# Designs tried in a protein design run: designed miniproteins, single chains, continued (3). Part 56

Each design is a single chain, and the fold is of that chain. pLDDT is the mean over its residues in the fold that is shown.

## One batch from the design tools (miniprotein)

Design m9935
Fold by ESMFold2-Fast:
Structure m9935 (fold): chain A 122 residues (1-122)
Amino acid sequence: MAMRILVAVLDDSNPKQAAVKEEIVAYLRSRGAEVLDWDPSLLPEADLVIGDMRPHVIAALLAGTPAILLRLPELETPSSLAIEEFYADHPVLKKGLAEGRITVVRSLEELFAAVDAYLAEH
């Protein structure tokens, strides 16, 4: 069955972020996944969430959905780093990491490898 993946985060108005989003979406579709934009109502139907915002990852984990957290250096800003520091001690994120329910990726190659590993298990 086709895996349903929610992609939460990339700003289509930013050309750099839009290009990264399109590359991620194209890769997921090439692997046979159904790719959906972020909608909290779709969490019960989602197999995986991919996002760069911690609130989306936390929402996924609370719904019982595993998540991949994008930490791409090219998308780092002072605001994104401040958000990361603010959520560093969040109990849901700490538990999700300890249980292997969150995968953190720092490059597109790491993301594609994590997606392939997830698809191979299902």
Scores: mean pLDDT 74

Design m9936
Fold by ESMFold2-Fast:
Structure m9936 (fold): chain A 74 residues (1-74)
Amino acid sequence: MEEELLRKAERTARGALELAELLAAQGDNSFAIAVLEEAIRELERIREQVTDPEVQRRIEKLIEELRKKKAEIE
């Protein structure tokens, strides 16, 4: 099972969401968007390495959460 890759994706997404929220609260919306965009790219790279459809689906959900947050800040 690709649990380590999933945990890495979860940590990356959580960190990016927390940092983006802090940056947006400070008025640094462009930096918040950049943080979310980089996290999305990293999660896409992780997803390409996984073969388990359940793990792929869970990573895709994390990517959707990052995209939704980016849209809210824009």
Scores: mean pLDDT 85

Design m9937
Fold by ESMFold2-Fast:
Structure m9937 (fold): chain A 55 residues (1-55)
Amino acid sequence: MTREEALAGARALAELVAAGRLSAATAYDLFRHELLKAGFSEAEADEIAREVGLL
């Protein structure tokens, strides 16, 4: 997974949160888990989450 792919996925989750279909906490947990599994650091995951408004 590239950083651009991670950012695109994070934006999709942020849109679901904005639409009221997913809580911000659940979106962040799912996103973080997926990025850590893909080899991203916790710091990188948190930075991407902040960039899209999930943190």
Scores: mean pLDDT 80

Design m9938
Fold by ESMFold2-Fast:
Structure m9938 (fold): chain A 77 residues (1-77)
Amino acid sequence: MEAEKRAKEEEYIAQLEADVDALEAAFRAGELSKEDVAAALARLRGLKELLRKEGASEELLAAVDRAIARLEALLAE
């Protein structure tokens, strides 16, 4: 069970990082507005609180924090 849970969390982290990379690329290409990035940031903050309440791993929570920081940096441009 633990190995399966770890593999699924690693898959989630990889997917999250890929989604953030795609969002950053779309924003830099002018396909997304700052409002779209702000909406994604709000969703990630909500996801972090949900995952924290559900006892997500430190690795998964750290990945979400990194995603949040990347989107905050985009909004500061």
Scores: mean pLDDT 82

Design m9939
Fold by ESMFold2-Fast:
Structure m9939 (fold): chain A 99 residues (1-99)
Amino acid sequence: MREEAARLLREAVRALDEAKEAVLAGDKEKFKEYSLRLQGLLAEAYRVAPEELRPLIEEAAGKAGEAVDLFLAGAKPEEVAAKLDEARRLLEEAARRAE
């Protein structure tokens, strides 16, 4: 269970990093693809995570959602990336605690 949560959180960080790279490169379709993958990974991580990790995963999902909202509103790529960086810090913390 904890090992599964740690794996899903690391996969979520990778999907987030790919979404960030895509938005900074102006690749809107890849950003959408990796953002959807990130959302699915975060939902699964939340379901399998110990209760103590769920608040961090929920907060990270909220920050990732804010990044998608900024993207849809036509915000600058750097603003979207900054919000993804906030989500990434929370996911890295959750992954460390899952070990």
Scores: mean pLDDT 87

Design m9940
Fold by ESMFold2-Fast:
Parts: C-alpha cells; structure tokens; sequence
Structure m9940 (fold): chain A 92 residues (1-92)
C-alpha cells in the first residue's frame, strides 16, 4: 500500500531526526495514530493496517527494551529503523 509505505517512511525520517529515546517513541506513536486515522477514513485496508502496525509495534518494543538495557539513542534508532525497513520490505 502506497499510503502505509508513506506513513512508515515518515516514521523512519522522524526516528532518524530524534534526539532522545522519548522522541523516537513519540515518532512511532504518532505513526500508529496516523495508521488508525487512515484505516478509519477507508484510506487503508485492514491487512495493510495490520502489517504497518506490526512494524511500528516491533520498533516500539525494540526501543523500549533497548532503553531499559541502557542502549544509546543511536542504538535505539538503528533498531527502530531496522523494524520499519522490514515493514517497508513486506516482511511482516
């Protein structure tokens, strides 16, 4: 889906621009809200929404776990980017 891909690419750009773990999580949360809004507006199929939400959920979990483990912002960004790129590649 072009719409789902656009949301994930914006999330990726926001994650790369983030300066803290909280900013990464805020960017991912904003993208989840955008997926929900697109689904409610009929701009996104349930299947495409589930795939995008899975990629965002994996990214959020990875960042949250990395923060608890004492990983740097750069390490958390790399984990989130990997999850979002996997979503864009249709691996979920």
Amino acid sequence: SARAAAILRRALAAVEAAKSHDEILDALGAAEAEVKKALEAGELSKEDALAALTALGVAQLAVAVARVAGASVAEAQALAVKALEAGLAGKF
Scores: mean pLDDT 89

Design m9941
Fold by ESMFold2-Fast:
Structure m9941 (fold): chain A 72 residues (1-72)
Amino acid sequence: DEALREAARRVVEAARARDEEAFLRALNTMFGIAYRRTGDPEAAARLVVETLGELDPAVAAVVAGRLRLSEL
């Protein structure tokens, strides 16, 4: 999914730049895309974390903690 992967790249870039505002904006965009596909907030959050983990596992772990996800 090109849109979801592009959103994931923006989340990773903002996290590496330590730009909290850009990070939250990118994460909100990515979550919105995932929610549209799943119809379930928890499934959307898991899809976000899984997609981010393919690019940067450390950023995925931070996002999982912020979204209050249990392990997977």
Scores: mean pLDDT 80

Design m9942
Fold by ESMFold2-Fast:
Structure m9942 (fold): chain A 83 residues (1-83)
Amino acid sequence: LRELAERAVEAIIAGSPEAEALIEEFLAAAKPLLEAGDKEALRILHEAQLRIAEALLPQLSEEERAELREQLARLEETLAAIL
């Protein structure tokens, strides 16, 4: 799972044409683990989202950055409740 997440994140940041397929592969692998309450799978998903956010933040508008920060804060709250 972590290896798939790393490949998907790198493809997204690089603007690779393979990004969509790698995201789908990662989500397909993550879905049954997340549904089973696997905390490590949830952590991997959160870390992937944070890395994408950090890489894209300089390209986002101030409004888009505020929205992304709010989404990340909600995810951190969810993780704190589960972890």
Scores: mean pLDDT 69

Design m9943
Fold by ESMFold2-Fast:
Structure m9943 (fold): chain A 90 residues (1-90)
Amino acid sequence: SVLEEIKAMAEKAVEIAEKSAEEALKLKKEGKTEEALKKLEEGYGVARLIIAVAIVIAKKNNDEEGLAYARAALDRVDAIEAQTRAELAA
């Protein structure tokens, strides 16, 4: 169903954000702060793009549940990026 496709996209976006954050923190521990920031920004950009597409699909299909799910995933991705960026600045 369209809802299952939206959920799969949103879950993949969150997974990308989480993996990019983990790799960024690992690079920071190795003293590679510039590489860490680039890794975080690249992962976050991809995650946001996937969610943006999921939101467009939800809106075109009048899928209110899918739209709410995709928006919740965007909030999670944004929270992961903000927390990781703060940890990279520490």
Scores: mean pLDDT 90

Design m9944
Fold by ESMFold2-Fast:
Structure m9944 (fold): chain A 88 residues (1-88)
Amino acid sequence: LRELELAKEYAGEAIRALEAGDIESARRYAREALEHLRKSGLNTPYAGIALKYLERAIEAVEAGDIESAKRYLELAQLSITMAIAEYL
């Protein structure tokens, strides 16, 4: 559970960094979110969806596609929230 909450928190921090124009911090936070999601070991459909969106968000950040990166991070954060709700 703590790993999922951390993944959600870091995804939120990545969105805030993108809104502030801090691309390097956004990349770091998105990678932290991905690592914490992987460490959760959760194998639910929502966790799998969140993993894919975090991977796409990181790819979008690396490509400089800020609008897509923000959208994917928002979708990942929602999917993590759903995974937490389903787990509890």
Scores: mean pLDDT 84

Design m9945
Fold by ESMFold2-Fast:
Structure m9945 (fold): chain A 95 residues (1-95)
Amino acid sequence: MVDLSKLSPAEQELLAEHRKLQEEVARLGDAALARRRNIRLSLRYAIEEARRAAKAGDGKLTEQLIEGARQVLEEFPDDAELQALAREIIEAARE
């Protein structure tokens, strides 16, 4: 254990600031995981919506769904699941 009584006041303040930063990063990480979960669910529903819109000939909705899927492809390039779901939306909207 680091003995805080042996640290200068400036070093103690730096350690406290570092801990606050770690807590903020963890909080942002939890928000990012929740956002990913919500995006995944939205993409699954968007696949069904894209199929219905394409069948109905709704060009505005199909273009909007394709653009949304394209943004997911650009934002999450290393997320294989989100990449696959986004590509499926694009295929469903075009067929």
Scores: mean pLDDT 78

Design m9946
Fold by ESMFold2-Fast:
Structure m9946 (fold): chain A 73 residues (1-73)
Amino acid sequence: MEEEIKKAKEEKEEEVKEKAEEAKKKFEEAAKTKTHTEAAGVGIRSIGEMVDTLLEGEKKIKELEEELKKKEE
């Protein structure tokens, strides 16, 4: 059971890393193409979206741990 939890944690880290890379790309592009003021606005919004993504990731790992417990049974 703990082995499955460890694997789920590793998978979550990989997914979060992919999402973070995508968000970073969007922010970098906005910083290059928009004015400094507009880029700052995009940055603030991106932080909010990243927080949402992290919360979703945490929720998913919790649900996955519960599902794994059921299936392992």
Scores: mean pLDDT 69

Design m9947
Fold by ESMFold2-Fast:
Structure m9947 (fold): chain A 74 residues (1-74)
Amino acid sequence: MERLRELVRRLLERHPDLGVGELAWALLQSEGADRAAVVEALAPFAPRATVTRAIDRLLAGESLGRQAPLPLPA
């Protein structure tokens, strides 16, 4: 979990305009990442339903679109 969250933080530091789909794709390419782990890693940045939908679209072979910056849950 921490490794995936660290990857999210690092990606957003370099590319702050990355959307949920782009982050989910990067995490799915990481060693040891599965759907559940990716959803939990992105939970602080987006609702689980949003992350799950993005993953489903990626696994279905749909192209990624850019999204608005991710708000942190507060």
Scores: mean pLDDT 67

Design m9948
Fold by ESMFold2-Fast:
Structure m9948 (fold): chain A 61 residues (1-61)
Amino acid sequence: MELSEEAKEALLRAARRGNISNEELERIAKETNEPVEALRRYYLEHTVEEGMELIKRAVSK
C-alpha cells in the first residue's frame, strides 16, 4: 500500500539506469523490507513515466 521513501528512491535509481528487472525488484524488497508485490505496483503506476524523465536527465548529463 505505502512504500517507504527508501524503497521509492531505490526504484527511481534503478529506473534511471534504463529499466527495472525482477531481480532488482527482489533486491529492493529485501533491502527496504517491502513486499515485491507493492514495489511492482508502484513501478507500474509511477516509475514508467518517471523513469522516462529520469533517463532523459541521465542522458542529457
Scores: mean pLDDT 66

Design m9949
Fold by ESMFold2-Fast:
Structure m9949 (fold): chain A 108 residues (1-108)
Amino acid sequence: MVEEEFRKLMDEYLEKMKENIEKGESDKEAGAELTRKLEELAKELEEDVILLIVGEMFVEVLKEYPEKVEKSEVEEMIKKLEELLKKKPTEKIKELIEELKKFLEELK
């Protein structure tokens, strides 16, 4: 499934980002290539599926490296998820919004 491939590439992107942070390396080239592949797969997926996967990735980044995520990026993700919740009210979307709001409070 395209969704499974997108999730796998998103996990690879997260791993590369963690490695770059730990090494202090700006290997933006590897990140750019993964981003291109993710964008290609995203064309085959519904926006709501993409937004949920990206939101889950943001939670993982915030847990590991809260100082590397800007408050504005978290706020923008919450707004997009709240719009999605109005169209497709699901418990998973609500839980993701609650998780992101908790991190937003910690980021001040």
Scores: mean pLDDT 72

Design m9950
Fold by ESMFold2-Fast:
Structure m9950 (fold): chain A 62 residues (1-62)
Amino acid sequence: SELADKGMRATIGALVGGGTLNAAARASDKAYETGSPEAAKQGALDGRGNVKAAEMAAEGAK
């Protein structure tokens, strides 16, 4: 589904950006639940991901 694809891309973005597994998981969950790049970014930050991980998670969720 589109939401599952956004979740997977948010996960990959967060990891490539240097985020932790926790940041990637939270970014993925928010992307899957909402389809929102902004929510994916906030999820990565809530998981204590760096700014680059959060930005790349948001790009994945677009």
Scores: mean pLDDT 81

Design m9951
Fold by ESMFold2-Fast:
Structure m9951 (fold): chain A 82 residues (1-82)
Amino acid sequence: VKVTPGQQPLLDAFREYLKKLGFSDEEIEELLKLVNTLLQKAPPEVVARTFHRLGLAISRNPTYETIKKVLEEGLKEAEKLK
């Protein structure tokens, strides 16, 4: 069951954004898997908070490791709130 409507457009927008930042297709696919997992497991508020932190992190240090860490921390936060 989908967590929220419009999940696919959000994933597509994130893919285009990562592509613009110069990430490889392999890195993009791995990050999209994390985003999709977050969208399935986390409430919309946790998703929004994670993406807000992600935007701040990318503006300061747009690396694969930074993005991956923020998404993984969002998944841990979703588990903790249950």
Scores: mean pLDDT 75

Design m9952
Fold by ESMFold2-Fast:
Structure m9952 (fold): chain A 70 residues (1-70)
Amino acid sequence: TPGAELGANMLSNYVRTGQYDTARKLADQIPDPSTRQQILSLIDQVLAGKISPKTGADQIRDLVLRTFGL
């Protein structure tokens, strides 16, 4: 849906630009707890330097779109 795509793009942009607190607040609106936990794990991986902000942002966007892309 257009709303899910907008949310996914916003969340991805916040992660890419290092706005992790804002990203967490947006992620908290995701009703699926598994998806929410995966997003938080990806943010943690970016902060730990295990993946780049770009890679984390791209994976988070795809994850959110899959969750809402019915």
Scores: mean pLDDT 80

Design m9953
Fold by ESMFold2-Fast:
Structure m9953 (fold): chain A 95 residues (1-95)
Amino acid sequence: MLSEEEQRLLDRLSQKSREQLIENARNLSKALAWLAEKEPDPAVAARLRALSEEAQALADRAEKENLSVEQIIPELLRLATEASRLLEEEHGFRP
């Protein structure tokens, strides 16, 4: 285990990083909701809204349950990657 002083330093660094990741999750949610509103395909719009809701839930859980940076990063990256793929695969011009 880390020393008490090392643990305190790590906790402070993790808290600052966590705050930034929570903000990123909220921004992603807002962006996805905006994209869903603009999408002409109702199936794609529904998926984007679902991802927006997941991003909001991640931000809420991260604050309420004090999730670690290591727990937030992979979920945030997964949501961003899935959203990017939806936009490219579902209505990209590829005939």
Scores: mean pLDDT 76

Design m9954
Fold by ESMFold2-Fast:
Structure m9954 (fold): chain A 84 residues (1-84)
Amino acid sequence: SLPVEEQLERLREEMRKRGVSEEKIEEVIITQKAIVEVKKKNSDLLKKTGGVLSDKQQQQLQDEINKKIEELKKEYEEKKKKEE
């Protein structure tokens, strides 16, 4: 398997070739990054439960993914404004 960053770059390239808008491509990439980061942050919980989560734990993970999506979108936009 490829590093996450390379995998996401390949996905971005493929979507662009299919005519997907830059905004939509970025949303997909951010969503994938958020999922990876939330799983990494909650790796201890996932190991302790063997991946069998309660409804409340599952909802909590979904909430964290949504928050991380917003965080990564803001971070990406700030990086573009300051560095580009």
Scores: mean pLDDT 78

Design m9955
Fold by ESMFold2-Fast:
Structure m9955 (fold): chain A 70 residues (1-70)
Amino acid sequence: SSEDKESLIETLVKLALSYKEMIKKNPENINNVRASLPEFIYNTILDNIDSSDEELKEKIKELVTKELEK
């Protein structure tokens, strides 16, 4: 359902923001993050590691929405 899609998107956004914080606090966490996330989310976090949380949130939301529409 649409509600299930929104819940999944919100969950993945929260997860991406949490993992970005983990990497910024200790870069050695990068290997653990890679193992815990879909590749496209992991790559988006790395591409936006120095970006604001709002910018990362927007990019994750857009990419997850596109993946769910495939």
Scores: mean pLDDT 78

Design m9956
Fold by ESMFold2-Fast:
Structure m9956 (fold): chain A 81 residues (1-81)
Amino acid sequence: MSEEEIEKAVETFVEVLSTLSPAAQLQWTRYWARELLELGKEDPELALLMLEKAIEKFREAGQDELAAILEEAKRELEREV
């Protein structure tokens, strides 16, 4: 995937989450964090890039709690390298 495709996918995910309830946003963000950790076992560079882009987008949107979930996943992925 190109970096532009990754950024577009992340933007779409953040936009979709913003239409959900706060509880659903937390559940889907935790689910996606786990999926990115699994992706990181096969392609850690891609998983890290997706996490970084998503953290940026959540912080820009003021969704600091969601950003924190992904930041923890990023720390776990960095420990596996």
Scores: mean pLDDT 79

Design m9957
Fold by ESMFold2-Fast:
Structure m9957 (fold): chain A 72 residues (1-72)
Amino acid sequence: MMSPREQLLKLLDEVEKLAEQLKPRDPELSEQVLRIVDRVREALDTSDDEGAIEQQIQSLRVLLEQLKERLE
C-alpha cells in the first residue's frame, strides 16, 4: 500500500504530464493546471496532515479524469 504522500506525488506527476500534453491544444488550461501542481507541491513541503493530503488526492483524481476527457 502506498502512503498518502506517495500517492499524491504520483498523481502530481501524472497531472503534470497530461497538462504538458494539453499545452498545444489549450495553453491557458495547461498553465492553470501546472500552477495547481506547483501550489500542491509547495503545501506538501510544510504539511504532515494526512487529512489534508487525502483531500488533495481526491481533488487531483477529479482533475486527472477531466484532463483525460479533454485529451480525447
Scores: mean pLDDT 79

Design m9958
Fold by ESMFold2-Fast:
Structure m9958 (fold): chain A 81 residues (1-81)
Amino acid sequence: SLFSIPAEMRAGFLISELRYLSKHYKEIPEEHLEKTKEELLAVVSSDVLSEAQRARLRAELERLRPHIPELTAELLAALDA
């Protein structure tokens, strides 16, 4: 679980998951992709991320947008909520 990761490292591990998905999305079964998306949305919607972590995550999501546009749009919206 991403919530088990130390707070200062949480954004970094979430970014690593997003990079993995952007490279391997076609190889991941749809059901597993949806579950991963739900877990990512839960983390970014939580109040446990610092402003610095949110800014870093936003920058990486913008960079990955061309590769996984629907997921990055949902995560960016959740960060801004």
Scores: mean pLDDT 71

Design m9959
Fold by ESMFold2-Fast:
Structure m9959 (fold): chain A 87 residues (1-87)
Amino acid sequence: STEEILELLEETLERLKKAKTQEEAIKVVRETLRKLVAMATANPDDLAALAAANGVQEALDLLEKGDMESAIEAVEKTVELVREMLE
């Protein structure tokens, strides 16, 4: 559901902000991306899952380049986008 996706993204954002290393941050984002891709694959009509997966993939790409600040912003924007889909 959109609510479950929003909760997962908010939890991911908190964990990402608390990550002390790039390795920890990448692990968190990869775990979330795996779950979102599974949700999008299981229900292709769930546009929230697809949008969330795309946003989290952008955050992962930014983290792999060492840009933690932009990665956090990407997750924050994804949270906002999914929240708008709930309304």
Scores: mean pLDDT 86

Design m9960
Fold by ESMFold2-Fast:
Structure m9960 (fold): chain A 100 residues (1-100)
Amino acid sequence: SKKKEAIALILEAVEIISGKPVTVSVDASLEEMHKEISALAEQVSLEDASLLELLSIVLELIREEKSPKKAVELLLKIFEEENAPEELIKKVRELLEILS
């Protein structure tokens, strides 16, 4: 499933930003995913917490099927402008390709 692959890439991006493993499954509820991401956001810098919040929003849009491609395009632009790690930018580019 392209949707499941997109969710997996977002959870991998969350791990890269937080520097901690994500324990929630790709099949978990949106509520469980939000809870995990929020808990990780409390453990990182304010800047990284803001990036985790953006990923949480993109995750919701993908699960709700509400224009996820535009949200991912905006996320890619933000990560490139903020000079995010190349590994993270690569994950967002892979996500955009899946949604295209």
Scores: mean pLDDT 81

Design m9961
Fold by ESMFold2-Fast:
Structure m9961 (fold): chain A 81 residues (1-81)
Amino acid sequence: MATRERILAILEVVAEELGLSVEQTQKALNVDLDSPNAASTLAKSLRDVFGIEISPSEIRYAPKEELVQKVREGVREALAK
């Protein structure tokens, strides 16, 4: 699966947990889906905003279901504080 599709899946999960649109979430996290640095930018934003420890390599290569669950749980934990 292309990196863009994986990043979109992560943005959809974050959008769902925040009650925002995917477009609003993408803008809030400063992610450009057409950038070769999109995975690195997303990893940094997830760490800085939600405290989710995730690498760009994990975004590119980890099993999609595990990646999505990790992000969902991390966003929920951040919102509970």
Scores: mean pLDDT 82

Design m9962
Fold by ESMFold2-Fast:
Structure m9962 (fold): chain A 61 residues (1-61)
Amino acid sequence: MKIVKLKEGYTVEDIKDEIERLGGKILSFDEEKNSALITELTPEQEKELMKSPAVESIEDA
């Protein structure tokens, strides 16, 4: 699984469509950490998701 950390001022709604388009699924959202737990992505899919202005970092979960 992957953890997607969002930049301040962005929410899970800002990345939901992008994650779903890439074949991922949001499993949970942590509002205090402003991060989403998602299904596993390929390295190419992670690179595309990192192009989003809402994404600060992606980490292994």
Scores: mean pLDDT 82

Design m9963
Fold by ESMFold2-Fast:
Structure m9963 (fold): chain A 85 residues (1-85)
Amino acid sequence: SKVEEALKKIDELLAEADLPPELAALPKEEQRRLLIQELLRYEAGLPVDPALEPLVEKLKKFLEEKGLTAGDVAAYLAQLEVERK
């Protein structure tokens, strides 16, 4: 599905990024949440973490190409947490 492709893109962006050690040490699920939270902040016109800004811009472009919103991805991440139990 498109949301599964978006999750893969998030993982690729995080893996390729020169993340601060504090962010790089977080579990993968927490890194995913932080990136999508920063994208939601960006779309709301709020200040974003400069370390994540390039990833936010790349992710936003990818989601627009797929016809997805940051909210769609946030909902999918929440669903994965419920299913993981």
Scores: mean pLDDT 79

Design m9964
Fold by ESMFold2-Fast:
Structure m9964 (fold): chain A 98 residues (1-98)
Amino acid sequence: SAIDKAAQEIKELFPKLVLSEEELRFLAQLMVKYKLSPLELMGAIRAVRLNLGINPSKEEIAGAAKLVKERKLSSEELEEYLATEEGKAELRRLGAES
């Protein structure tokens, strides 16, 4: 399936990343849904960690993935946007809709 292929791409690109099967499937589903590369998804997660906390929720990760897709943001642009109160509010709104 497309999800299994996305999960394999994450494992191949980030072999040292320890993820449960559930966590890996969740990330793979976001890649397929929003048509993100593993690098784009991991960049989004990094931006959330830097601005909202080191242990982002599934809703925060989903919100970031959707925000990257809708606004066509690079990881650097997302990091700058999430430093603002507007960016944090939009991420939370989009995550709650997921």
Scores: mean pLDDT 86

Design m9965
Fold by ESMFold2-Fast:
Structure m9965 (fold): chain A 78 residues (1-78)
Amino acid sequence: DKLVKAMEAARKAVGAAVPENVPGIVLDTAAAGAVSYVTEGNEQAVRGAIDMLVSAGVPEEVARRAVEEGIKAAREAL
């Protein structure tokens, strides 16, 4: 379904924008935040996604760009 495709696209986009050593669960959580923003306008999910990536060692600037790429990929997949 469209939601599964959006989550897969967002996860790939976030993963491509961050270091390879970021755990899969962190990538899944960031992708879910991007999809939540696209589908529901949930701005808190975007902040949570950025904070999760930063907590995993990603610089805030890179984390913000990664979530932006996830949002773009989710929109294009829907």
Scores: mean pLDDT 84

Design m9966
Fold by ESMFold2-Fast:
Structure m9966 (fold): chain A 65 residues (1-65)
Amino acid sequence: SDEELMEQLLKELETLVENGAPRDELIAKAVQAARELFRRTDNEEVLDRFHARVEELMGRAEERE
C-alpha cells in the first residue's frame, strides 16, 4: 500500500539520521524517497504526512549537531 511504502521510506531516512549521516546524504535520500512515493500515489493526505515526517526527521538531525 502507499502507506506501507511511505513508512518503509521514512524508516530508511530515520536510520540514516540515527547513524549520523551528513546533511547532503539525508537530503539526497529524502529527495529519492519523495520521488518514489510521488510516482506511486497522488493521495494528498499520504504526501502531506510524508512531508511532515521528513521535516520532523531532518529537525531531529539538526538538533543532534
Scores: mean pLDDT 81

Design m9967
Fold by ESMFold2-Fast:
Structure m9967 (fold): chain A 70 residues (1-70)
Amino acid sequence: MTLRAKDGKEAVEKAKKLEGDGFIIRGLKDGEVVGSGYAENVEEAVESAEKAGALFEAGKVDEFEITSVS
């Protein structure tokens, strides 16, 4: 499952609804990956989404992507 968000609020709301463990996090700008990470659990995915809010505000990302692994 892959969730996408276009702003920081949407990213946090979607991250809070995740189930399971292991998530690939990607920040994109103009379709290009400008940042990536891994979250071991939902709490870490939410923290990554909260941090992405500052990147959206700064115009450094225009999309946030969370992909469940396994």
Scores: mean pLDDT 83

Design m9968
Fold by ESMFold2-Fast:
Structure m9968 (fold): chain A 61 residues (1-61)
Amino acid sequence: SSLFETLKAFALSGIRGAPSVEQAEAALAKLLEILRSEGFSEEQIAEIRDAALAEIARLKA
């Protein structure tokens, strides 16, 4: 898989396995800053962010 696809899958797995919502949100925030620094587009960053936020919403339910 491409690096982007791998990072997206990794991010979602990390969120699903997070021991708390706070840790999931902190990990996502850090990941998004890393993706920006690595030159990923805002569209690609938004795709990972939106998918991860949906998983975080499931942890809150």
Scores: mean pLDDT 81

Design m9969
Fold by ESMFold2-Fast:
Structure m9969 (fold): chain A 85 residues (1-85)
Amino acid sequence: SLEELFKEIEELLDEASRLGTRLHLAGMPQAVLDEIGRRMRELREELDKLKEDYKQGKATKSQFEELIKRARELVEWLRAREAAL
């Protein structure tokens, strides 16, 4: 269901937030932390837009799949950074 897709996106963004916090506490360079913050902000803004589109009956499966893909790519990038600590 589309509700399950929202849950998947929110769980991915929550994981990214936890990873970002761990990287901050581990003393990652400010440039890396700024990049994390920018990517997180962009994904949360797109999620908010998708939630609004969903309320209006305008949300498409393709929009969910694209946002899930981007959120997964962020989590993967953050996990790779954590593994290098």
Scores: mean pLDDT 87

